# Ledger of designs, part 109: designed miniproteins, single chains, continued (5)

Each design is a single chain, and the fold is of that chain. pLDDT is the mean over its residues in the fold that is shown.

## One batch from the design tools (miniprotein)

Design m19778
Fold by ESMFold2-Fast:
Structure m19778 (fold): chain A 99 residues (1-99)
Amino acid sequence: MEEEERRKEEEKKKIEREQVTLISTIGLLAAEASFIKELLKRGKMDAAQAAAEMAQLKKQFEDIKKRLEELNSKYPFDPETQEIREKIIKKLEEELAKL
């Protein structure tokens, strides 16, 4: 009885921790995209290199989105956290779309 309850609680905490880590990773991808754009604007990176790096970031972002949707289907975020998450995701999508 207690062992089954502990397993469910530990699994929930593990999933919640993974969700937080994935959201933090989205923030890092947004920062990296902004850095690449600035380097391209200043002529410190060529357009082909910038395109390749941005393509990798877009792929990583799509993989993270899929994983977040999978985890959210098991243990959804509270409504306020969901709204914050969607704003961060939208901001990164807008930044990636500009290259």
Scores: mean pLDDT 78

Design m19779
Fold by ESMFold2-Fast:
Structure m19779 (fold): chain A 71 residues (1-71)
Amino acid sequence: MKVREEIDRSVEDALAFARELEKKVGKETARLYAETVIDFEVDRIAKKYGLTPEEREQLRAEARARFDAAL
């Protein structure tokens, strides 16, 4: 499904960004910033594909869990 492919890519991009940012601002600050990027991308994807509020929040939870597991 294209929605899951886009969120997967967004999580990968956020992880790469967090790892680079960690070198400058520390792990905790980098994580918080990356979470903000994930939230933005989830909202963008939800709008693009016409997801319901419930589907959007499920996608957000999945994206954040995947990010945390890979961090």
Scores: mean pLDDT 81

Design m19780
Fold by ESMFold2-Fast:
Structure m19780 (fold): chain A 76 residues (1-76)
Amino acid sequence: DLVEAVNRLIAARLRVIGDEWEIELFKKRYEDALKEGNVEEAKKYIEKMNSYEKTLARDRAEEAELQRRVAELEAK
């Protein structure tokens, strides 16, 4: 019950952390490509960032739903 819900929430939070880490990695690569004047490479990284931002939004929505469920179970 509560333990299962908490474990699912932890898993969802780890997915969000992973998505945020990936976005920061692509952001760093985008900045490095710009410093080198490599516009084509920079465009590839911004596209990857945009893709992961959509994944992050979905994973954050799942985390929020699981957080709500945990809160409901804790209210007893």
Scores: mean pLDDT 85

Design m19781
Fold by ESMFold2-Fast:
Structure m19781 (fold): chain A 100 residues (1-100)
Amino acid sequence: SSMKQKVSQLEGLVTLLRLISEELRKQGKDELAEKMEEKAEEILEIRNRAREALTKGDSETVDKLFEEALELAEETLEYLKEKDPELARSFENALKKLLA
């Protein structure tokens, strides 16, 4: 993927986690929603750093930050598999579409 595509995919991941958090709050699943928002904020910080690296043409830093965000997404998926297996399946499917 290009540096621009990777930064865009990170923005998509933040949006996805925030939408999931909002839906969980509507369902009264506040603890799980808070965990999703926490992960969204961690990835937002990575996205901000990746955007700065993109402006400098630093592809190595963009690649490293993108991999860090994918590791956080995988940790989030494993957490969801334990707490809400149906949501985990939906999240995995959304990730596959986002990263295609």
Scores: mean pLDDT 88

Design m19782
Fold by ESMFold2-Fast:
Structure m19782 (fold): chain A 70 residues (1-70)
Amino acid sequence: SSKDITREAIILESEGTLLFMLAKLKGNQDLAQKSNDLINTLSKLAKEGKVTQDDLNKFREQLQALREQI
């Protein structure tokens, strides 16, 4: 449902923000930039009402791959 998609998008944006903050704290500027870019892309899609479940699944996979780099 669109409510479930909205909640998941908010959760992913929160997780991405935490990763961005942690990357900055550790001095990993490349990881911080990639995390910020991912958050901005997701936020833009959410604002346009174009986020799908498949998009959320792909963003989760990308965020997990970035998290492995910490």
Scores: mean pLDDT 85

Design m19783
Fold by ESMFold2-Fast:
Structure m19783 (fold): chain A 55 residues (1-55)
Amino acid sequence: TAAKIAAITKATILANPTSPDLAAKIQAQILANLGITLSNAEITALANNVLAAIN
């Protein structure tokens, strides 16, 4: 599950690198693909972790 969430988050960031609503797009993709709802704080932390991993 965590690996799938990270993969979806990374794919969404790479597809939308300059989007002002990136967090909302990540949330929508996770919900659509996994049926999971995360808080805004969890999405923000996840996006930051994935961006750090991308370098």
Scores: mean pLDDT 74

Design m19784
Fold by ESMFold2-Fast:
Structure m19784 (fold): chain A 70 residues (1-70)
Amino acid sequence: AERDELIARLAEVSREVKARLGPQWAAATTDEQRLALAGEYGAEVVRRSLEDIRRLSEIHHADMEAEKAK
């Protein structure tokens, strides 16, 4: 299903971003550094997946409207 494929792609992007930030995470020794990396991870995932996130939102909205029509 389209929704399942979009979710799977989001999971893959998340894995890729974690792999890219791996060396920086390994070098992190303070909570401040780890929080900064967590923020960068979230921002990168959203940037790379913005269209997929938007599409998931559209599917959800369409499903809600379809329920009203029943």
Scores: mean pLDDT 79

Design m19785
Fold by ESMFold2-Fast:
Structure m19785 (fold): chain A 66 residues (1-66)
Amino acid sequence: LPVFELTALADYTATSPDEIDLKKGEVIEAELLDYDLETGRFRVRILETGRVGWVPLEKVELRRIA
């Protein structure tokens, strides 16, 4: 699976248990698992914790690292 560096562009509070909270300026290394293009979300697995969840596309900048 491709590995990305996700940089949070803004604070985001998860609205459901399947979403990930973001803090502005936070950098997260994650595997990209899925896309929901209708809602503009990515499903990711955080490499450090193994946590899986959805993040809004508009709140993150993606850079592929592996």
Scores: mean pLDDT 81

Design m19786
Fold by ESMFold2-Fast:
Structure m19786 (fold): chain A 97 residues (1-97)
Amino acid sequence: SSDEIFEEALKLLDEAIKKLKEKDWESFFESLEKALNLIAENYRDFTEEQREEIIKKLEELLKLMEEKESEVPEELKGKFELLKLSVKKLIEALKKL
């Protein structure tokens, strides 16, 4: 159901935030990629309140990514910047509904 997908998306975003704070880059990338894909595929089925909650979490994550950017290993910077851009684009898409 869309409610189960919404709950899983929030769980994956919370995991991404946690792993980013821990500098567990592998788990951060895995959780964030799963969250972004799940949201991108299902956001039209979410309620307005669910979309607002996802936007809030994505904005929190984006702020934390910007704060942690200098700490990203050189070899991972490209992947980090692409995911940061994906987060920004998804926030914009959700806000246009």
Scores: mean pLDDT 89

Design m19787
Fold by ESMFold2-Fast:
Structure m19787 (fold): chain A 98 residues (1-98)
Amino acid sequence: SMDQIQQQHNQIVQQTQQTIRRTQMGIDTMRSIIPNLPVNDQTQAQNIINNAENTISQSQQLLNQGRQTNDVNIGIEALRRAQSGYTVIDYTIQRINQ
């Protein structure tokens, strides 16, 4: 039904934006610790940040496209991409804290 599609779309939008915000917080955390890492690890950490920022940017573009076209499948792809970026950042922070 249209109500179910609308509710699913709204949930995807909220989850995607929340995941993007959490990923950005993780990126900010990584940036704060980079100066304290060994020099050889700083380049890898910066590459991870750059890749995560690109992933968030792509997720935001897909989210906007899904809103403009009312295409729930584009919204699902936006969420999937945001979750991928979050997973990489979260995993990296956990590894650095060990």
Scores: mean pLDDT 86

Design m19788
Fold by ESMFold2-Fast:
Structure m19788 (fold): chain A 92 residues (1-92)
Amino acid sequence: MSREEVLELARERLERLLELAARDPELARRLAELARERARELEAEGDLEGAELLRLLAEALEAAAEGDLERARRLLEEAAERIAELAERLGL
């Protein structure tokens, strides 16, 4: 799979997540909290890249819950790029 194919797939999945988060702010806040908890676990295990990705997703979910869809979309685009980079490094 090419980096562009992974990036497009990540964008599609994250756009659906944004739509759900915007429609259910309470769910978005709960998902953001879970993402932050898992980010702390990954950081403790030495996975700093995974931890940063989850913190980025948490910030995007909180922005969506607050109705700041422009900020949420920018953060999710950054997350999609990082997912594509990770997939390329893993040979996917």
Scores: mean pLDDT 82

Design m19789
Fold by ESMFold2-Fast:
Structure m19789 (fold): chain A 73 residues (1-73)
Amino acid sequence: RVEELLREAEGIAEEVKRLSDKLPDPQLGAQVKADVEKMLREARIAAELGRVDTVESIIRGLRELKKQLEAQL
């Protein structure tokens, strides 16, 4: 189950990174990618520790970030 959540987090992160490439400001795009990579590292650590609640929280954060980027494009 936690492996499924981690795969979901990775999928959303990949979508967010693709959206960041469409931003007109390359500095902002780089910052978004850095934030996503940090969230993925946290999700992987949480998954390794069996912290399902933490992985779910990170997925919510990634979805919110995706929504915010879509609103700007």
Scores: mean pLDDT 82

Design m19790
Fold by ESMFold2-Fast:
Structure m19790 (fold): chain A 91 residues (1-91)
Amino acid sequence: SEIDKLLSQLPEWAQKVLANLRKVMEETIKELGLSEEQIAKLEEEFEKTIRELAKISKEEPDERKLVAKQTGLVLRLIGTIEQVRLEQLRK
C-alpha cells in the first residue's frame, strides 16, 4: 500500500516507534474488545501520523524544527491510543 511505502521511507527510529505503537494498538484492540468505530479511529490516526511525518520530513529544512514537529506527531498518536484505552476501561 502507499502507507507501507511512506512508512519504509521514514527514519529508522520513526519506523521502530511506529512498529511498537502498532503492537500497542493491536494488543489494546484484542485485550479491551474495541468497537469497529474505535478501531477505525486508531487506524485513521496511525495512517495520518505516517502521512504527516513523511510530509514534514520533505518540507521542513530546519533540523531542530523537524525533530520538534516529528516528536509532536508521535505524541499525538500516543495520546489518541491512551484516550481510546482510557475510555474503554471506564466502561
Scores: mean pLDDT 84

Design m19791
Fold by ESMFold2-Fast:
Structure m19791 (fold): chain A 112 residues (1-112)
Amino acid sequence: MEELKKRAEEVYKKAKEEFDTLIAQAEQNYQRARDLAAAHPELEDGAKAVENLYQTLKDIAQEAREKAEKLMSEGKYEEAIKVYEDGLKRAQEALDLIQQTVDGMEARAAAA
């Protein structure tokens, strides 16, 4: 129990830092998508997709934080760790889709 609690606290600190990093990277990609769509109106659907994925990533981070904090308060440390690990995986998948969308938009802009 004591060892599991310490692990959960370490995972909490690491997850918070990793979510902040993923959100910052998603925000940079969102700004890039908006700039591309402003210069190339045909890329507007791509920019909307990035906006939706950026919101999804923020929602994933918030939901993981709220659920894990509740589990931590209830002494459910193993479940809290899983919530953070699953949340980080889902957030990374959202960021990967954002990056792929922006890369596709940049390729289309360069070809025009």
Scores: mean pLDDT 87

Design m19792
Fold by ESMFold2-Fast:
Structure m19792 (fold): chain A 70 residues (1-70)
Amino acid sequence: ASKEEAEKAVREALGLYEAGALPPEGLAHLLQALSAYANKDYDAALKHAREAVALAGDAEPVEVELPKFG
Protein backbone atom coordinates (compact mmCIF):
# COMPACT_ATOMS: atom_id res chain seq x y z
CA ALA A 1 0.00 0.00 0.00
CA SER A 2 1.05 3.62 -0.50
CA LYS A 3 1.96 5.92 2.41
CA GLU A 4 -0.98 8.18 1.47
CA GLU A 5 -3.46 5.26 1.42
CA ALA A 6 -2.22 4.00 4.80
CA GLU A 7 -2.25 7.52 6.31
CA LYS A 8 -5.86 8.10 5.20
CA ALA A 9 -7.03 4.78 6.69
CA VAL A 10 -5.11 5.30 9.96
CA ARG A 11 -6.54 8.84 10.23
CA GLU A 12 -10.08 7.49 9.73
CA ALA A 13 -9.56 4.81 12.42
CA LEU A 14 -8.09 7.41 14.82
CA GLY A 15 -11.09 9.69 14.11
CA LEU A 16 -13.41 6.83 15.06
CA TYR A 17 -11.47 6.35 18.31
CA GLU A 18 -11.86 10.07 19.14
CA ALA A 19 -15.61 9.79 18.37
CA GLY A 20 -15.80 6.98 20.96
CA ALA A 21 -16.85 4.49 18.27
CA LEU A 22 -14.09 1.86 18.52
CA PRO A 23 -14.71 -1.32 20.54
CA PRO A 24 -11.67 -2.76 22.43
CA GLU A 25 -10.81 -5.04 19.47
CA GLY A 26 -10.90 -2.00 17.15
CA LEU A 27 -8.59 -0.07 19.49
CA ALA A 28 -6.16 -3.03 19.42
CA HIS A 29 -6.13 -2.88 15.60
CA LEU A 30 -5.67 0.93 15.68
CA LEU A 31 -2.61 0.54 17.96
CA GLN A 32 -1.15 -2.07 15.58
CA ALA A 33 -1.86 0.26 12.62
CA LEU A 34 -0.12 3.20 14.35
CA SER A 35 2.91 1.03 15.22
CA ALA A 36 3.15 -0.28 11.63
CA TYR A 37 2.81 3.25 10.20
CA ALA A 38 5.60 4.52 12.51
CA ASN A 39 7.81 1.69 11.18
CA LYS A 40 6.88 2.61 7.54
CA ASP A 41 5.11 -0.74 7.10
CA TYR A 42 2.26 0.77 5.08
CA ASP A 43 0.75 -2.60 4.09
CA ALA A 44 0.33 -3.67 7.74
CA ALA A 45 -0.82 -0.15 8.74
CA LEU A 46 -3.53 -0.17 6.05
CA LYS A 47 -4.66 -3.72 6.95
CA HIS A 48 -5.05 -2.99 10.68
CA ALA A 49 -6.59 0.47 10.12
CA ARG A 50 -9.23 -1.06 7.82
CA GLU A 51 -10.01 -3.73 10.43
CA ALA A 52 -10.47 -1.02 13.09
CA VAL A 53 -12.79 0.97 10.77
CA ALA A 54 -14.86 -2.16 9.98
CA LEU A 55 -15.34 -2.85 13.71
CA ALA A 56 -16.83 0.65 14.22
CA GLY A 57 -19.78 -0.15 11.89
CA ASP A 58 -21.75 2.88 10.68
CA ALA A 59 -20.18 5.36 13.15
CA GLU A 60 -18.97 8.72 11.81
CA PRO A 61 -15.27 9.56 12.31
CA VAL A 62 -14.18 13.02 13.41
CA GLU A 63 -11.40 14.61 11.35
CA VAL A 64 -7.99 14.22 13.02
CA GLU A 65 -4.36 14.86 12.16
CA LEU A 66 -2.11 11.79 12.23
CA PRO A 67 0.56 12.03 14.99
CA LYS A 68 4.05 12.96 13.80
CA PHE A 69 6.53 10.13 14.21
CA GLY A 70 10.15 11.28 14.23
Scores: mean pLDDT 80

Design m19793
Fold by ESMFold2-Fast:
Structure m19793 (fold): chain A 69 residues (1-69)
Amino acid sequence: SPLEQAIAEFEKRYEEIKKTMPEEYHPFLDSVRELVVRHARTQSPAAARELLDRALLQVEDIRQQELER
């Protein structure tokens, strides 16, 4: 389904970002990923895509803050 494909693409990209971050963040990031995916499954495919894209931007912002230190 479009929803499951969006979630799979999100999880793949999220995992790629996670791998570039310190191990100390991994349990926190895994918890956030699970919550976001759970919420996305309650939405329409279009709303889920927007939610998932916003979550990726937030994780990328956290990664950038770490790189600036």
Scores: mean pLDDT 84

Design m19794
Fold by ESMFold2-Fast:
Structure m19794 (fold): chain A 89 residues (1-89)
Amino acid sequence: SRSLAELERLNRETRRRLDGIVADVERGSISADEGIERVDSLWKEREPEALKLAREATKEGDALGAVQQLMQFVATYTEAWLRLRRRKR
């Protein structure tokens, strides 16, 4: 569906941005605390849109795809937070 494709695009763009934040912290360009703040802000901005797109994809008949993309969204942020948390030590 269109909404599933938009959710997949949102996830790809989110992964690129999160990887960039983690890379900046790993290079020492920003602190781990600043990196975590940026990830938190991105989650707060994008979580409502991800949920909206998943609901629309489900209405369009792509319920399994929508759930899989939401799980990927959560996993991507969890991985970024865990990598940044390790940099505080």
Scores: mean pLDDT 89

Design m19795
Fold by ESMFold2-Fast:
Structure m19795 (fold): chain A 95 residues (1-95)
Amino acid sequence: MEEVRRVEGRALAEATYEAALRINPAAEEAARAVGEEGGRLMEAGRKGEASKLVLDALTAFGKEAGREQEAVSAAVGALIRAIGAGVQKEIELRR
């Protein structure tokens, strides 16, 4: 269980950072901090809070860059990637 949550958190942090850099490179430090916080929330099982944080932050970064709609899509993609990584790890553990 803890290992699955750690994988989800890491995947969310990485995906959030990558998405933010693609949309708004000026937000790099803020994106890293948001990714790390979102990852911690995922590890704590607070998936709703993690999702809201990432969506709100990437949407704000996208607004600053004039790419709000693309940022929303990227945020959804990051969340799907994080959940997918957790599911994949769960399958590996259970076979």
Scores: mean pLDDT 81

Design m19796
Fold by ESMFold2-Fast:
Structure m19796 (fold): chain A 87 residues (1-87)
Amino acid sequence: MKKEVAELLREAARKVREGDKEGLLELAEKLAELSKKIEDPRVSDLALQAAEALRYVAEHMDSLSEEEREGIAEALEGAARRLEELA
């Protein structure tokens, strides 16, 4: 489960860099569905919070600068790395 959430966060980082609003919304839905299947409440809560954050970013995608999108992508990749380290 942690690896699956980390992989979705890395995919989300790519979608943010690309400005792919629709792809980001699909990933948010996948994270929300996955959160319901995760037994570790810390990982489940993180996946749900990430899903909510991705929906917010998608809604504001057209107003984000390239610098802001890169910062968000880096934050998502950082979250993915931290999840993998929680082994």
Scores: mean pLDDT 82

Design m19797
Fold by ESMFold2-Fast:
Structure m19797 (fold): chain A 67 residues (1-67)
Amino acid sequence: MAQELAEQAKELAEETARIFREKGDDVGYERAERLKQGAEEAGKQNRVDIAQLLYDEARRLLEEVRA
């Protein structure tokens, strides 16, 4: 369901934003916040395709910031 994928993407983006904020990476923080906003919008519009893309992007960004 698009809402569930969007919620998961939002959670990953929130965790990613937290890590960027702790590192003082304002650019990374803004990237994560944009992903969060996009996930919320995809959920509202029931766009499962967009929610899935944002989920995958959030996962990659989280992996990148933890490396």
Scores: mean pLDDT 82

Design m19798
Fold by ESMFold2-Fast:
Structure m19798 (fold): chain A 68 residues (1-68)
Amino acid sequence: SAGLEELQRELRERAFELTVAGDYAALEELRREFERLFERTVPREYWERLMEPLREGVAEGEAVRRAA
């Protein structure tokens, strides 16, 4: 569980940073990288939930961009 928590935290942090930077190409690569990783570790029903931190990081990053 600790390993998955670390991966989810990294996913959220990296998604936030890339979104703030406006690097949407790198953000798409990040999404593909973590989707491949999660689909190899858990069944399909669970890996969609593991990708939730990506959406959270993007939403937070977009809020920062709009406020600037």
Scores: mean pLDDT 79

Design m19799
Fold by ESMFold2-Fast:
Structure m19799 (fold): chain A 83 residues (1-83)
Amino acid sequence: STEVIERVLAHELGISVETARELLEAGVTGRDIGRLVREAEEMMKAGASREEIIEFLTRRLKELGLSEELARRVAEAIVDRLE
């Protein structure tokens, strides 16, 4: 169920269900998010700043089809979850 996937993604990222729905509507999968979370964790371990990680994730999410505003919001949520 799409609703179950939306709720799981929202909970894992600490974002709203509405934001999770926008991600899925843009064609972003849970696998895409899992890969981005792992890349962010590796950047944090390498000593990258919060802003560098947000900028990287925002660029990657835009490449996946998100608007800049939505991409930045999701990037910030991913980093907040890992801190």
Scores: mean pLDDT 82

Design m19800
Fold by ESMFold2-Fast:
Structure m19800 (fold): chain A 88 residues (1-88)
Amino acid sequence: SLVEELEKALKEVKELLEKLGKLSSSEAGEEGIKKLVEYAKSLKEEEIKELIEELKKQAEILKKALEKGEEEVQKEAEKLEEELREKR
């Protein structure tokens, strides 16, 4: 069902935001998802589909940001190791 697809898309965005440290409380995010799903039940099928597509696009942007963040963290760790070696 479209409502199940919407819930899955919302959960994916929530999980990505949590991994990026943008969402400090998983409980607050879960309540937000419940409210959006309830609101979506009043929407037309086309509006729900558009919302799902937008959420999928946002998830791809967040995945790219997370991947770049991991590379940045690895580079920073390597720099710290090199500085520690130079101080020995």
Scores: mean pLDDT 68

Design m19801
Fold by ESMFold2-Fast:
Structure m19801 (fold): chain A 100 residues (1-100)
Amino acid sequence: SSVILQKTLTLPAPVTEEQVKQLAIEFVEENLGEVEELELVAKLESTMTDANGNTLHITTYFYRATLKDGRIVGVIVVLIHDSANPDQVQVIITLIADAP
């Protein structure tokens, strides 16, 4: 699927699923239009070790957003929690042309 737009931000840990859902809605509404429905299609979790031996916990949320105008778009939210910076979470929000 083609990436339409992406945003990166850093938030205090912990970041809740309700915060992720709200961030996804706000990002769609700021850029495209009013969201009628946001469905969580999949949630994936993984861990990896960086070059310094720190653990990265990665959670990926795949959403299908139905807009009030009838458009359907995908929203992917990636949370990266680094054991070296336990008080922070990096959040990457991506809008894609097709829903997952």
Scores: mean pLDDT 87

Design m19802
Fold by ESMFold2-Fast:
Structure m19802 (fold): chain A 62 residues (1-62)
Amino acid sequence: MPASSDEQIKDASLRALETFAGRSADPEAARRALEEVRKLVDQGASAEDVADRVAEEVSRLS
């Protein structure tokens, strides 16, 4: 499929964070990270903003 829609980028970024969070040793930190990203998506943030936030949260959960 033509994978260049904003929605597809946001969905892929969120799925990557969910997968990473599920492997985290700190479930509270992982839950907080997911909640922050979901909040951005709910507020209509751009795909770029969502991807940047996911990268930031993944770095913190590492």
Scores: mean pLDDT 75

Design m19803
Fold by ESMFold2-Fast:
Structure m19803 (fold): chain A 93 residues (1-93)
Amino acid sequence: MEEKVKRLEETLKEIKKKLEEAAETGDPEYIEKAAKIAEEAGLTAIAEILRRLREQHEALLKENKEEASEETRRGAKEVEKLMKIEIENEKKR
C-alpha cells in the first residue's frame, strides 16, 4: 500500500530526528522517544533495538559523552538500514 510505505518513511524520519537529538544532547530520553515512535508504528523489533541502544548510551554516558554520542549515531545507522528493508518489503506487497 502506498500510504503504508509513506507512513514507514515518515516514521524513519522521526526516529532519525530523535536519535540525532539524543546524540547532540546526550539525553537518552530522546532514544526512548524514538523507541515509542517505532512501537506505535508496530515495529516491535526496532523498538527493542532502540531500547537496547538507550541502555548502551546510558552506560557509555557515565564514562564518556563522545563515546555515547558515537554509539547512538552507529545505532541510528543500523536502525535506518533495518527500516529501509521494511520499507522495501512493504513496496513489494
Scores: mean pLDDT 81

Design m19804
Fold by ESMFold2-Fast:
Structure m19804 (fold): chain A 61 residues (1-61)
Amino acid sequence: SAADRQAVLDEIARWHRKRVDEVDAEKAANPDITDEQYNEKIAEVHREVARRAAERLAALA
């Protein structure tokens, strides 16, 4: 249902925020992480979020 899809999207949005916060915390804790490496870690989070969203939405089909 549309409500079930929205619930999944809301869950994914919360998970995305959590993942970004974790990467930000890692950068703050590790001074050896360059801006280039940080950008790659954030790009990886975006790829994981996209994969997670596709998986969860497919399960509703």
Scores: mean pLDDT 86

Design m19805
Fold by ESMFold2-Fast:
Structure m19805 (fold): chain A 75 residues (1-75)
Amino acid sequence: MEEHVISSGVQALAALKEGDVVVSVEVDLAAGTARVRVFKNGEEVASATLDVSGLSLEEALARGREVGLELAKAL
């Protein structure tokens, strides 16, 4: 699995790739939310919004990765 992460203070973006599936995790700590999107062959096939209020940026990214991988596994 390949991972790329960009972060700035209260926001982070992570992208994980396995074969033709890409999981995107977008964290906004100021809003207390993380948005998880799963793409297959460039099309969005699943998504979830998580409450990450009270989590650190690292914890929010980890939670988003877990949910994203479970959504990808369910495809």
Scores: mean pLDDT 80

Design m19806
Fold by ESMFold2-Fast:
Structure m19806 (fold): chain A 79 residues (1-79)
Amino acid sequence: SMSDEEALKKAEEGRRLVLEGRRLLADPSADVARAVGLVLRGIGLLVEATLAARRGEVSEEVGKKIEELAKEVGLKLEP
């Protein structure tokens, strides 16, 4: 099972990658493929962390933080 530290680290990294990719997509000179790749990688990490939280693999406090990070980037994952 995923640890609290691992899950939170994945969620933080995922959020950073989504925000970086979104910033690049707003730049008319950006490499669109690279920007999309960052967003997809970030979503993957946030999904992994959110699923671990929803399975009860992490503490309630860490699970709440992960859901907040996912919400900041507009990610909605059904239970």
Scores: mean pLDDT 84

Design m19807
Fold by ESMFold2-Fast:
Formats: sequence, structure tokens, C-alpha cells
Structure m19807 (fold): chain A 73 residues (1-73)
Amino acid sequence: SYKEIGEWLRQKIEEKGLTLEQAAERLGISVETLEKWLNGEEPIPVTALRVLLDFLGVPEEERKELIEKAKKM
């Protein structure tokens, strides 16, 4: 589910020592919008997911898997 993707992304942001504000700034969105995606209130757009995964340095194979999961939500 997109909630699982959101929980995983929150963990990766925190593991990188980033704040949600910094992640939201990188995406050009509000923290409120990012929180909705990470909490599973709304599905994360594939475009935003691609940017976040690239920004977080996620390996290509893992990025492909997550993007495919997001497309099905």
C-alpha cells in the first residue's frame, strides 16, 4: 500500500539526518503535502517519488520496485 511506501520514505529521510522541511523544500512542496503522502492520507505522485528516491540516493533496483508499487496505488 502507499502507506508502506510513506513509512519507508519517512525512515529513509530520518536515516539521512534530514528534516521533513528539507525534503519538502527539495521537492518544492509544503511540509503539509509531504506529511499527507508519508502518512498514507494521499498517494505520492510517481514524479515526486522519483525525485525523493534520487535525492535520498536509493539504489536503482530499489527505486524501480518502489515506483512500480506506487503506480499500482
Scores: mean pLDDT 80

Design m19808
Fold by ESMFold2-Fast:
Structure m19808 (fold): chain A 67 residues (1-67)
Amino acid sequence: SDVQRQQALADAEARGQAAMKALKPAIKAIEELLKDPKATREQMIEAAKKAGASEAAAQALVDHLLK
C-alpha cells in the first residue's frame, strides 16, 4: 500500500542520514589534508579510515574530492 511505501522511504531516508553523519568525520579529515598541496592520496585514504570510514568508502570519498 501507499502508506507502507511512504514508511519504507522514511526508514531509508533516516538510514541514509545516519550513514552521511557517519561519513562527516572522514570527509572533514580529507578536506583538512586537501589544504596541504603535498598531501598524497594514500594519506587522505588513511585519514578517512582513521575517522571511521571503510576502505572502500575512504577510496571513493578521496577519488570524488580529488577530481
Scores: mean pLDDT 76

Design m19809
Fold by ESMFold2-Fast:
Structure m19809 (fold): chain A 81 residues (1-81)
Amino acid sequence: GELKEALEELENILENTTDPIVKAAASLALQIAKLSKDPDVALSALSVVKEAEKLLKEGQPSKAIGLVMKLLGELLDLEFK
């Protein structure tokens, strides 16, 4: 279902991107999706990765890094709460 499709898309982004910021975002989002096992959380994390890709294409790497830091915070909250 939706969780499986989000996980497959995150894995495809992680495997096919050459940008280190997108790799970091996709890796964090994939871990969030796997830990939460919630399709809404997985889709939200995937949306953040896609926004990071868009920001990089628009020449806004500082904002893209901000989204990576947001994903890291969400992952740490899932691990310790």
Scores: mean pLDDT 85

Design m19810
Fold by ESMFold2-Fast:
Structure m19810 (fold): chain A 87 residues (1-87)
Amino acid sequence: FALGIEFFKQGNKKFSESKLEEALEFYEKAIEEYEKALKLDPSLKEEIVEQLLEIKKQLNFIKEVSKDPKIVAKAEKLIQRINTILV
C-alpha cells in the first residue's frame, strides 16, 4: 500500500513538470500496487478505492488537456483498469 502512495506522488510530480508519459507510467505502477494491496488486505478497500478515484481524476484531467492521442489512449486504458478493480 505505501509503495502505491509513493508511485502516485511521483506521478503527480511528473505531471506538475508536464512530463505526461512519465506521469502515466507512475500512475500505472500505483494502480498495480493498490490492486496487489487490495488482494492481500481487504480491510484496506475503502482507502484503496479513495486512492484509485484520485488517480482516475488525474487521468481524466490528462485526457482533457493532452492533444497527443497516445497519451489519451494510455490514460483511457488506465481508467478502464481502475473501473475493473472497483467492480
Scores: mean pLDDT 82

Design m19811
Fold by ESMFold2-Fast:
Structure m19811 (fold): chain A 82 residues (1-82)
Amino acid sequence: LEKEIEELTKKVEELVEEAREAIDAGDYEKAYKLLIEAAEVGKELVKKMKEAGKLSEEEAEEGLKHLEELIKKAQEKLEELK
């Protein structure tokens, strides 16, 4: 479980860094796709952190809701680019 949390954390950090590089390059479509993927991995991270007792049920629910809102906004921006 701890190892899974570490691996998921690294994956989120890598995806966010790649998204930042895409923004710097002007590739907004790639950036939004990477941010959506990062948020989806982030949802799994929140679930694992709750399972490990690192987050309360309330903190986990708030985190998941926030990540779902970010995904929806990024998806809307991605559709605007088409």
Scores: mean pLDDT 82

Design m19812
Fold by ESMFold2-Fast:
Structure m19812 (fold): chain A 66 residues (1-66)
Amino acid sequence: TKEETIKKVFKSFDVDGDGVISKEEVKKYMPGHPSDEEIDRYDKDGDGKLDYDEFVEMMKPYFEPW
């Protein structure tokens, strides 16, 4: 269920339908607006985009505190 929610959120941010989202979209739409440095820790390619696995790992802390 949490994975299903994260997948839907990811698809909503996916502008090109290529399975990645931009860091600017993540910063704008996520509560707390994570910093570029925080997002960069999950961006293994360094291209300013997150794939699904990277997005899921970044999102987990936002679900656990609740």
Scores: mean pLDDT 69

Design m19813
Fold by ESMFold2-Fast:
Order: C-alpha cells, then structure tokens, then sequence
Structure m19813 (fold): chain A 62 residues (1-62)
C-alpha cells in the first residue's frame, strides 16, 4: 500500500529538480523505499517521473 508519506520521500530524492527518480537514486539514498518505488513505477521501466507520482497522489487524495 502506497502512502502520501512514502511518495513524498520519493519526490525528496529528486533534489536536482529534473523530475525523474531512478532506481539507482533510491538504492543510494533510501534502499528501504525500493518496494514503494516498484509500486510507483507504473511503466515497469525502472524510472519514476513526477507525472506518475502526481497521478497516484490524485487517487490517494480523492
């Protein structure tokens, strides 16, 4: 189950503001979030974009 807190932590890994969170960033900074990253990775390509996170947040806030 994905929570807003977990999604916020993923967004925080994008410190450069490039709008992309990679699996390598999660592994380096917050490996405990790898399961959350996998659930947020809707494309299954190993990359999560802010657009994908925004879609999930919209569903959680509804």
Amino acid sequence: MITLEQLGRLVALDTDGDGVVTRAEVEAHAPELLPVFDEADLDGDGVVTLSEIAEIVAKLQA
Scores: mean pLDDT 73

